# Designs tried in a protein design run: designed miniproteins, single chains, continued (3). Part 52

Each design is a single chain, and the fold is of that chain. pLDDT is the mean over its residues in the fold that is shown.

## One batch from the design tools (miniprotein)

Design m9898
Fold by ESMFold2-Fast:
Structure m9898 (fold): chain A 65 residues (1-65)
Amino acid sequence: ALVDRFLAELAETLRLAPQSVAEIRETLETFYADEPEAELERALATLLAQVRQGLAEGAAARAAR
């Protein structure tokens, strides 16, 4: 599932402990319980893109010094 893939990529990107990933998953599943899975997938894709962009900007700022 795309949700599992995005959570795995987020965990790897942020180096999250398995327990933190499980807690995030439970929170998101509760929050989006009445929403189509596509909405949860969009939210996770957006969050992952924002995290990756922030990390890239941080790396670029350090390299530009």
Scores: mean pLDDT 74

Design m9899
Fold by ESMFold2-Fast:
Order: C-alpha cells, then structure tokens, then sequence
Structure m9899 (fold): chain A 67 residues (1-67)
C-alpha cells in the first residue's frame, strides 16, 4: 500500500539509506500518481543518494525517469 511504502521510506531515511528511501517514495508515487509530493520526495532522495555515493548510476537513471 501507499502508506506501507511511505513508512518504509521513512525507516530508510532514518537509517541514512537515501537510495532505498528514493525507491520506496518512487513506489508510493507509482501507487498514487496524483500525489506530486511523493514524486518530488523520490527525486530528492535519489539526488541525495547520488551525493552520498549510494548506487549513484542507478539513482541517476531513476531520477531521469522522474524528470
């Protein structure tokens, strides 16, 4: 569910796992495409993942898909 995906994203954020957080927010955005905030959060956490060196090539690819 969207709520479960968001909860998982928040857990990942608290752990400093920005790439995983981006993936969960991306899944939440796919489940609720009318919620632009979820799509924006996915973009933000993929950008943070790139900056932190967490799966940067995959994060860049997913960020392109969200642009």
Amino acid sequence: SVDEAIARAIEAVNAGDYFEAGLWFYEAARLNPDDEVLRQLAREYFQLAIEAGQNPEEAKKLLEELS
Scores: mean pLDDT 86

Design m9900
Fold by ESMFold2-Fast:
Structure m9900 (fold): chain A 104 residues (1-104)
Amino acid sequence: MSPVEKAREWLAKADKMSVDEQLEVIEELLRVAEELLERGDYETAREVLNILSFLLQLTNDKLLADPNTTEEQRERFRELVARHAELAARTAAALRAADPSLAL
């Protein structure tokens, strides 16, 4: 199964997952995106990170809706949001460097 197909399967199930399960899935997909970046697969990394942006939105909505959300869950979520932003920026920079026609 491709990394993109795996990410889409997780997104499709996200509404049925607990916050802790969603946070674990986000961490795994961030790890996958980093590995894709390290091996030069920038387009696949971008697609995984785009799917992750939707997963992060769903997790944030669930955290806001659940009065039993812990501070540990909120801190973990904030760390994952920061890691996603960093990887997205690195992927965008790598894609622009790989295709000079996309340079700003």
Scores: mean pLDDT 84

Design m9901
Fold by ESMFold2-Fast:
Structure m9901 (fold): chain A 55 residues (1-55)
Amino acid sequence: MSSNELAQQGGQLGKQGNVEEASKLFTQGALNAGGLSEEQAKKYGEEFGKAMGAA
């Protein structure tokens, strides 16, 4: 999946209250975009998942 597709799916799941799955998809998107370590990608995914769940 492209990073955009992963972000869209994650956003949809986050809005449905599935923040854990949203965070996983955002983490995968960050890893696929490259330039980030696994730790950085997980942090990124958690922040985005949390933000979408709050929206």
Scores: mean pLDDT 69

Design m9902
Fold by ESMFold2-Fast:
Structure m9902 (fold): chain A 56 residues (1-56)
Amino acid sequence: SRAEELRERLGRILELFRENPAKDWTQREIAEALGISQATASRLLRRLGADPSLAH
């Protein structure tokens, strides 16, 4: 389902942050890491309530 797909992708992003907590992740880097478009990465980050470090 769309909700399960969203949850899985959000979990993947959080896992990236957990593994590299000192890294300032850009939308491009997240998109490349997950194999998704930058637009999709932007929407997912907005859903997470945006880590301030990502607002560059």
Scores: mean pLDDT 71

Design m9903
Fold by ESMFold2-Fast:
Structure m9903 (fold): chain A 59 residues (1-59)
Amino acid sequence: SALEVEAVVEALRLLAQGYSPEEIRRILLEERGYPEAVAEDAAATVAALVEAGTEIDLE
């Protein structure tokens, strides 16, 4: 659960930096070392936010 929350927070930070959901999935899986299921879920969460037209601005 803590790992899943951490992955979603990281995905939201990457989204705020301008990365696409596909790129976020790659970064979380290949560069950050998250398990595939965790990376996929976090990327899917930010993809849903992008589709809804909601952007999270982090400072």
Scores: mean pLDDT 78

Design m9904
Fold by ESMFold2-Fast:
Structure m9904 (fold): chain A 75 residues (1-75)
Amino acid sequence: MIEEAKKKMLSLLPKEAQPAVEKAFELLEKGDGRGAWEAFQEAIKIAREAGASEEDLWEARELFVEALQALDAER
């Protein structure tokens, strides 16, 4: 599930945001939910500045929230 969310998000967001997306998922896989969320917020900021649509930004946020909720369910 987390890998599918990462793949979809990388396809939705511009290349400029991809390093921040990859960092967010790396932190999420390590169990650092706070760090992952902060890295994801940076990715959204970069994507918006690069011209990503609000629809793509909203979908990316929903995908990331679902991944965070999956992590929290382990606790």
Scores: mean pLDDT 80

Design m9905
Fold by ESMFold2-Fast:
Structure m9905 (fold): chain A 85 residues (1-85)
Amino acid sequence: ATLDKKEYEVKPGENITISGSGFVPNARITVQLLDENGNVLATYTTTADSNGNFSLTVKVPENAVDGRILVYSGGILAAEATYKL
């Protein structure tokens, strides 16, 4: 499984679209946005389509600086990326 980007350029409060492929078809996807210290700022859930792809629009937290995007499928870490201001 992979995300469309390894690094997302973001601004606090901005909406970004996170897309991924190679996931298990119709699996539950959990996306966590973490700050630079590893604190979870936001958690989102979606479902992969029948081809194993997902696309999810998330709001970058107002207190976000540099951090990480962790993507779980079935409770297992499947993909990750970073985000930067």
Scores: mean pLDDT 82

Design m9906
Fold by ESMFold2-Fast:
Structure m9906 (fold): chain A 68 residues (1-68)
Amino acid sequence: MDKKIEELKKKALEAIERGDRKEAVKYLNELFELGTSIETLRELLDKAIEKGDYGTALHVAVLIALMK
């Protein structure tokens, strides 16, 4: 499970770097369903903000808010 989370995190970061919002959101949803850490989601949020992808950033922020 941890290795799959790391692979999905890498793919999500690469998608954000490429500006591929559809793939970024897909990998973010898969990470959330697998129970990724809030730290992983915050890192992806920071990357989306840095790239100016506020749509992806908002999506990550919603996923973080759903974590208790």
Scores: mean pLDDT 82

Design m9907
Fold by ESMFold2-Fast:
Structure m9907 (fold): chain A 87 residues (1-87)
Amino acid sequence: MKKKKVTVTLTAAPSPVDRKISLGVRAETSTGVAGASKIGDSGPLTVTAEAYGDELISATGEVWDEETGERLDVPLTIKVEEKEVDF
């Protein structure tokens, strides 16, 4: 049976904050949800989530300050790649 492997790569632009930031990505397919997060020293940061399903429904990203827990508005780039895989 063929499913789609959806790879979502989220890149935060270089942050104006010289602090640890956390980058989270979420990919939702017709059959499930995958998420990943990464902590780094201000950026640029890249994090990748892999989801399997018939179809990609949504891909979202968020950044927050790791020390304060506050959500940060930083420029994000989302790259989505789909590949058919046979199970």
Scores: mean pLDDT 73

Design m9908
Fold by ESMFold2-Fast:
Structure m9908 (fold): chain A 65 residues (1-65)
Amino acid sequence: SKEELKKEILKLIGEILALIGDEIELERKLEKGEISEEEYKEKKAELEEEIKKLLEKIKELEKQL
């Protein structure tokens, strides 16, 4: 149903927001010197790739609405 599809999309949006929160935390850790610039870049790239995958999944689900 469209209602179930909308719930799945909202769940994926929630997952993206959590990953954005993780990116903000990485920036905060970098500013405090708790992680290296190399570690920051690697972890940020991993988070950005995961967000990209979730966005592609949302786009696919939206086509079914």
Scores: mean pLDDT 88

Design m9909
Fold by ESMFold2-Fast:
Structure m9909 (fold): chain A 57 residues (1-57)
Amino acid sequence: IDSLVQFVLDMPSREAAERVVAYMERELALAKADPNMPEERVQATEEAVRRAREALG
């Protein structure tokens, strides 16, 4: 299990997990807007957000 997915699943409530995912989605948007951000970093963050959303159902 990826550390990020496990971290989301270990949240004490769905509301807490949703807040973590919302934070990651905001970070992804900032990474996509940053012209100095490597493509690999953006792709890794996007995949992490996707997996976290999948874990929440």
Scores: mean pLDDT 75

Design m9910
Fold by ESMFold2-Fast:
Structure m9910 (fold): chain A 59 residues (1-59)
Amino acid sequence: MEDEKALQEAEDLISRMEEEANRAKTEGKTDLANYLEKLISDMREALEQVRKLLEEKKK
């Protein structure tokens, strides 16, 4: 299922962004860390919505 592979890739990207945000925090780049955390939160919410929509459309 093609959509499942896209979701997997998106999850991998989110994980990498989480590592980036954590590094920004340890470096004291608070604005960058907060910005990345908001993006990660939005992306996770979007993924959850996509999963629900795919489940509804999959009979």
Scores: mean pLDDT 79

Design m9911
Fold by ESMFold2-Fast:
Structure m9911 (fold): chain A 71 residues (1-71)
Amino acid sequence: SELAKKYNEKGKEYLKKGDYDKAISYYLKALKEDPNFAEAYKGLGDVYRKQGRLPRAQGWYDRALELDPSL
């Protein structure tokens, strides 16, 4: 989905800015448009890792790798 890709890119932008709440919001919007969008699950993992929430980050990374092992 084109819309899922746009939301994923917005998630990446807010993650770079350190706005974790907006990053999470946009990654979740990407997943609402495409529940199999592995990059958005990876993005959620990256947010939780930056917050030091390592078990949460690992859960999201596991889901991303299950959908796309090349990530």
Scores: mean pLDDT 89

Design m9912
Fold by ESMFold2-Fast:
Structure m9912 (fold): chain A 86 residues (1-86)
Amino acid sequence: MKLILTYKNISEEEKENLKKQAEELKKEGHEVTVTEDGDTVTITINNISPETAIAYELTAIGLKLEGHEVTITKDGDTTTITITKP
């Protein structure tokens, strides 16, 4: 399946942490694309397992409980998660 993660209003340190996570996913054999636009980072992961995608959804729900704005959309085999830091 495909997972699209968009993080908005994040610090430079948080961007570097997200890039590091993307590199780990690449090492695990995933097709990962990272795009940056100002304080926004979008990570697109192809061929992710359903279990890993669920783990990202749970993490996003945790961030929502911490005051982040979170939107999760599912369309077929694609999950899109948008997280905006307060």
Scores: mean pLDDT 83

Design m9913
Fold by ESMFold2-Fast:
Structure m9913 (fold): chain A 66 residues (1-66)
Amino acid sequence: HMEERSRRLQEAFDAAVDAMLDELIKELKEKGYPEEFIEKLRTDRDLAVKAVWDYILDRAFERRKA
């Protein structure tokens, strides 16, 4: 039961990261980032997680400034 819960939490976390990554990719495309960089974010999970974390921090600081 606890193993099942841990797996479900990991799946929820992965789904949240994927959703935030989609938003980040959309913003990067609007900013003119090269497609090869965007493709690397889709294929490199470690890079994707780091980029999402950096994106969250950037948006948090932007909201505090606004």
Scores: mean pLDDT 73

Design m9914
Fold by ESMFold2-Fast:
Structure m9914 (fold): chain A 61 residues (1-61)
Amino acid sequence: EKKELKEQIKQALARLPQLDPEAAEILAKKLIAAAKTLGIEVDESLSPEEQLKQALAKLEA
């Protein structure tokens, strides 16, 4: 669900500073994959963190 994914992305962004870079990347990639299944397009040239921020912004629009 779009609403559930928004919540997960918000929680992930809050947790990213506490995670190892590798764990942060894995979490971000999983959530970005979920966003893509809902039709949310992100700029894959950005960092995983910036991709999550972009996906969240599009989900909140």
Scores: mean pLDDT 78

Design m9915
Fold by ESMFold2-Fast:
Structure m9915 (fold): chain A 119 residues (1-119)
Amino acid sequence: MKEAIDESLKAIDEFIKAAERLKTAAQNGDLEGARKALREVEEAFYKLGIATGKVILNASDEQRDKLVRALEEIGRALTEVRRALENGDYEGMVQAADRLIEAARKLKEVLEEVRKEYE
């Protein structure tokens, strides 16, 4: 359990860094940079989902609900990024990237709470 939580926390940190790169590219109007950063965000989200899935399998019902909701919030923000990118909406990409970062930080807080129960 603790190892799965530690893997999830590492995956979140990598996801946040990718989302920050996406935000920077969007702020600079760098379409190719934004496309590259979005691929990195999508890859990081996939890895995060796998790692967090291992935690969910051993979590309480309340912890599972919080983890699932946090992952769903990230997924919604990622959909917003894709739409903004398709429309060339750099301001929308910045706003969606900020939501990705916020949602990832919320997931990190839930994982840190779960981790405390296994200290």
Scores: mean pLDDT 86

Design m9916
Fold by ESMFold2-Fast:
Structure m9916 (fold): chain A 91 residues (1-91)
Amino acid sequence: MKAVEAAERALELARKHGAPDSTIEALQRVLELLKKGVEDGDLSKYADEIARALQEALNHATHPEIKAAIGELGRAVAKESNSPTLAELLA
């Protein structure tokens, strides 16, 4: 799954399950940073900010389906950024 698609799915599930505004806002930030990284052709410029936003989203997530979607998003971002630091942070 592409990271942008994973972020959109996580946002859909967060809204559907009534996640906290903090989780929704953090996921929206991840999606915006992913779009910028794809447009620039260099996701590594945003990798640290994306990792922090993902951790924030996960810390405030309550539903198992939302947590699973954030985990899948994190894996997709790590793969696309080719960042050992980001992969380690999301493990």
Scores: mean pLDDT 77

Design m9917
Fold by ESMFold2-Fast:
Structure m9917 (fold): chain A 62 residues (1-62)
Amino acid sequence: MHMEEELKEKIKKRLQTELGLSEEEAERIVEAMLAAQKEHPGISLETLAKTVFNGLRHRKEA
């Protein structure tokens, strides 16, 4: 089962819904996260998602 694709879709939808990003923007962010996860296989995609969401929220509010 491709758990990677399921998590990708889930994160992409949350980026659009919670942060108001476009589908294209959310897709690019998820692809960057997957690339980072492949360089650092000890870090879960869920942990990367939390870091990205926190960073984007601070940028939007600041």
Scores: mean pLDDT 73

Design m9918
Fold by ESMFold2-Fast:
Structure m9918 (fold): chain A 76 residues (1-76)
Amino acid sequence: DEAIAALRRQAAYAREQGIEEAAAELERAIEALRAGDLEALLRHVARALGLLAEAQGGPVTREEVDALLAEALAAL
């Protein structure tokens, strides 16, 4: 699934950046997506993006959030 592949790539990126908590949240987002739990999907993606923004010292763009969420929702 394209959405799961995108979330998996983001989890790998977070892990490579040393942000294990963000990677864990993205893995939980993948499980939520597989379970059809949209609320949990959105919650875990939001947490992961917040952790990534904190580590990078800047805000995550709304466009990045919207693109990832749109891709995940389109796969449901």
Scores: mean pLDDT 72

Design m9919
Fold by ESMFold2-Fast:
Structure m9919 (fold): chain A 62 residues (1-62)
Amino acid sequence: GKIIARALKDVETDSPAILTLKKGDTVEILKEDEDGTYVAQSLSTGKVGLIGSSLLEVLKVE
């Protein structure tokens, strides 16, 4: 199933590996990394990147 989460704050970065988000943006969690980082896709922009798990609130698991 799909795991949907929400950004708890704005995330802006110059790194192409890190997912840029606005507070309240929704993401799909694609993979968990070993250090507590997610690989996620922004549902607003379609971009995929790394995001810290502490920056997201899980809303739903399908």
Scores: mean pLDDT 79

Design m9920
Fold by ESMFold2-Fast:
Structure m9920 (fold): chain A 85 residues (1-85)
Amino acid sequence: KEEQFDLDVRVALVLIEVAIAKLTYERLKRKGLKPSEDFIKWLEELIKRAEEVLAEAERSGAPQETIDVIKDALEELKKLLEEAK
């Protein structure tokens, strides 16, 4: 139960950071500004953390719904990184 809660917290934190990244990028696009190196680096680190969370979820036998949510978040992050470069 506690191990499941820790995983849920990690998933939630990744989803929050994905939302922040998307909002930040949309604001930059609206202003005609290019993303900073720090923003690109943050996206790359966030993708690595999301991949680690996915590996942990798969290893622990998390529900398919949890795995799908993490995979969707990874796809959004990779797409955002490609657009930001």
Scores: mean pLDDT 83

Design m9921
Fold by ESMFold2-Fast:
Structure m9921 (fold): chain A 64 residues (1-64)
Amino acid sequence: TDDRRNELLTLSRDYRKKSDEYTKKADELKKVYDDKPVEYERLKKSADLYRGAADHYDRQAALL
């Protein structure tokens, strides 16, 4: 049980880091370039998807 919980928590942490990286990239792009709205939206959507995955694994870990 603890090993499975730790595995799920590790997955959640990894996906949350990916979400944070994409959020940082989007924010940096927005600060430097006002003319790249499509790329900004793409990075934001990627961040949201990874955050959703992290939340999913956190919930799975909480059930163990």
Scores: mean pLDDT 82

Design m9922
Fold by ESMFold2-Fast:
Structure m9922 (fold): chain A 66 residues (1-66)
Amino acid sequence: SKSELIEKIAKLAKEKGLQRVVDALVRAGAISQAEADKIKSVNDLTLLLLTKSEEDLRKALEEIEK
């Protein structure tokens, strides 16, 4: 589900670092650089990811896990 994907991405941000995960989201095309620049916390990240499609979140997760 979309909720499970968001929770997994948030966990990776806590484990690997917020900036590393945000950069991977931009590389995957899941978020724009302008959106990335607004993310200051894992909570900001989670709220933004709620606006994205499950397909974009799956692509982002693949990029983070490389």
Scores: mean pLDDT 85

Design m9923
Fold by ESMFold2-Fast:
Structure m9923 (fold): chain A 104 residues (1-104)
Amino acid sequence: MSKEELKKKGLEYLRKGNLAFDRGQFEEAVKYYEKAIKYFEEAGDEKTLAIAYRNLGNAYFHLGDYEKAIEYYEKAIEILEKVDPDSPLLRITKENLEKAKSKL
């Protein structure tokens, strides 16, 4: 499968995850985000991989799994600091991380 095809499949699962999340179907969102992550990892698309990790962290936060939310926010932050350090997404993800830590 080409990198372009892998990225396309990742984006399809990311969209499905976002739709499930918007509907409050957080367990379903987790499943779709995990599938998106596998495709983005294989494609080597670090920026969209970071977005998928952040969204997975948000889904776990809404499920009350704050330890997993922290894990995935930290994964997103590590990538964003390397590839897009001035991104508003990095700032927002750090805020999400601190909020999740405050729940422990």
Scores: mean pLDDT 91

Design m9924
Fold by ESMFold2-Fast:
Structure m9924 (fold): chain A 65 residues (1-65)
Amino acid sequence: GALKALADAVLEELAEKGDVLSKETLKEIVDASDLSEEEKAKLLELIDKHEELTREEIAEILSSL
């Protein structure tokens, strides 16, 4: 599903970037995903509370859907 595809894309980017993503990079991945507009808006609000996000923080945010 869309959430699994998003999670896989995030894991690939984390592996490339050294397990930390900027909020801008994570927002780009979320915006490009197949999630609903409402789900995207919710995730973007949670992401905006951070400047950089670790793998663990991203997993917690994604689990909030």
Scores: mean pLDDT 82

Design m9925
Fold by ESMFold2-Fast:
Structure m9925 (fold): chain A 86 residues (1-86)
Amino acid sequence: MTLTITFKNMSATQYTAETLRAIGLELDGYDVKIERKGDTLTITIGGLSEELLQEYLKLAEEYAKRGYKVEIKREGDETTITIDLA
């Protein structure tokens, strides 16, 4: 499975935290692509287990509960999560 998670309107602290999380996954042997464009951070993770996908869905739900705009799309083996932190 492949996950693409996009964070929009990130603070410097949020950017640092999510970048470190993504680097941790790369060190654990996942295919991770990290792309920053201004205040937008896009992380693409290949080779996901169902358990790791559920952890990211849980993270997205936590952001939604905090009042942020969260969009989740599932297309076969691909899951896209967009979190707007504005």
Scores: mean pLDDT 82

Design m9926
Fold by ESMFold2-Fast:
Structure m9926 (fold): chain A 63 residues (1-63)
Amino acid sequence: SMDKERAEEELALYKEIVAEPDEKKKKELLEKMLEIGVEAVEEAVERTLKRLEEERRRREELE
């Protein structure tokens, strides 16, 4: 599966966050997990925008 390593890293971070008693360290782990999530969303948005642009260009050729 694609992004299996990312999913495993997120799960590992989640378990560490739940087990972390230090609020400051917990915030740092949460920020890292958010960064991974943002990268995944950015990649998904880029793929969608490329697909939509290709569809738009195809329609314009059929004027």
Scores: mean pLDDT 75

Design m9927
Fold by ESMFold2-Fast:
Structure m9927 (fold): chain A 118 residues (1-118)
Amino acid sequence: HMTREEALQRLALTVSRAGYEIDRAIDAGDLEGVRATLQRMIAELERIKAESDDPEIQRLVDLMIETLRAVLEGDKEAAERKIAELQRLIEDPSLPDGLKAVLQRVADIARRVLAALE
């Protein structure tokens, strides 16, 4: 099973790659490419969750998945509510900086996609 450090590294790579692919797709006007990248990102997050025995990582990944699914489904109200929940976690001084960076990137991706798809 994945250690917390391994999960964090894999999360960081996943959100970085997805962010770059989404930016490229948006700039190209490729909304199908945006949706495909979100679907791949969600699938990878589900794998990270399944391979992690850390309940905190599992809970954070669940929130990330829920946020991205709401965005993908065009549920703006649910997406905005989940983005606000991510933002509260980012503002928590007890959360490690590496996890904050991952959550911030997911929130940024969600906001960017909502702006492009809505």
Scores: mean pLDDT 87

Design m9928
Fold by ESMFold2-Fast:
Structure m9928 (fold): chain A 74 residues (1-74)
Amino acid sequence: ILERVEEIAKRLKEKGLEEVAEAFLDAAKELIEAKDYKGLAELFRKVAKIAKEAGDEETAKEAEELAKELEKKA
């Protein structure tokens, strides 16, 4: 899961959303360490909305799919 978080953050930085990418990566690491899969799923949904608004529908869909997968583990 951390590797997927890092890939999404890297993609956000490439789109010019560096501050969002850093906040996302930091929050995701805390939620992973706390094993808060519900909180992590909510974070991915927020990132999906931001990516879609930035015009990156592929990243948005990927983040939404990860959120659904995490909800099943919560």
Scores: mean pLDDT 78

Design m9930
Fold by ESMFold2-Fast:
Structure m9930 (fold): chain A 76 residues (1-76)
Amino acid sequence: MVEELNRKAVEAYKKNREEVDPLLRAAAAAVAAGDYEKALAEVDKIIDTLVEKGALSEEEGEKLREYARKALEEAK
């Protein structure tokens, strides 16, 4: 089950790479500028995109948002 979920997320990412990669770059630029709130907002957009595509459940999306918040806090 976990392997299948990971595979679905990877396939959704591959299909949407052109859409997701700009958001990842925007998040990275925001972190470099010290704008962690903007970085988190861009990450939320990525997660929302994957949930809308059915690659992630809403609960899995919420877990990823929590992990992203922790990672950005550690980057401060």
Scores: mean pLDDT 73

Design m9931
Fold by ESMFold2-Fast:
Structure m9931 (fold): chain A 68 residues (1-68)
Amino acid sequence: GEAAVKAAVEEALKVFREKLAAGASPADAGRAGVEKLREVAKKKGLSEEEIEAALEMFDREGTRLLLE
């Protein structure tokens, strides 16, 4: 559901921010975020379509964080 997708994206963005704060490149931070998103998605039983939606949201929101 939408709430589970949002939760997966929020966990991924948390990891992304933590890695950037630790001096990781945007590419390495993004990789770590995607890995976390997939872990959360598996635990919550997200469908393939929900995982695709979550990855798209993570990419969009992560890009916004880099521009702010």
Scores: mean pLDDT 84

Design m9932
Fold by ESMFold2-Fast:
Structure m9932 (fold): chain A 63 residues (1-63)
Amino acid sequence: SSVVHRVALHELTRLREEFADDPEVVALVDEAIAAVRAGASPEELSRLGRRIREHLAAKGITL
């Protein structure tokens, strides 16, 4: 994978560990990790990242 994909996987893995008790966050992060591993486009990864950020923002959490 590119450097961008490796960095994305690292950050998503850390996020999954930090929010392991939140099944909605875990599901969104697992979907994003699967997309990165499948070679998803930058546009798809941006959309998935936005969904994760919006979910966390609704709970008052800023990344």
Scores: mean pLDDT 80

Design m9933
Fold by ESMFold2-Fast:
Structure m9933 (fold): chain A 72 residues (1-72)
Amino acid sequence: EEEVERLVEEILGLSPSEQAAKFTALVLRGIGAYLDGNVEEAKRDFEAALKVAQALGDTKMAEHLRKKLEEL
């Protein structure tokens, strides 16, 4: 999705500390959306977080987020 690709590019252009902060915010926003029953928003946030984790080489986090997306 265009919005997800935009978010990933913006995050990857940040400093490592800012990337970590934005990544954490995406995951927390996704969890909040899921708990509120907004599955579409949760899916978008987790997809963006997954792509960021993959780009940064965080294999364990990428696997965790992939499983989370399968639950949705």
Scores: mean pLDDT 80

Design m9934
Fold by ESMFold2-Fast:
Structure m9934 (fold): chain A 74 residues (1-74)
Amino acid sequence: TPEELISLLDQAVEAYKQGKIEEAEKLLQEVLQRLTDVESIEKVVELLMAIQNKAPLSEVEKLKNETKKSILKS
């Protein structure tokens, strides 16, 4: 469900806050496997790239919120 996907996104960003980058990446890959909407997939990929590049937490939180909005619209 969309709520389960949003929960996984929150868990991924929380893992990132704790320095668990590999766990965050794994959780985002699980979200990607459950998505069929191209716009939401592109936003999750952007979030994954930000985490892989060790982007500031403010940017990661912004991308998480944008991804949540996309998932809720599909």
Scores: mean pLDDT 84

Design m9935
Fold by ESMFold2-Fast:
Structure m9935 (fold): chain A 56 residues (1-56)
Amino acid sequence: DEAEAVVAAARAAGFLDDEGAAGLREMLATLPEAERARLAAGIAEGTATAAALRAA
């Protein structure tokens, strides 16, 4: 599940704590697939941008 992978990546990067990751995962599971994919893509972009800024 791409949404689950994105949540795990954000948690590993330190942007979400355990409770935040669990809550986001539950929220994503309640959304229609198209909306879930869109939100997951936004989180992935935000996480990648923040990681790039930290590496600079």
Scores: mean pLDDT 74

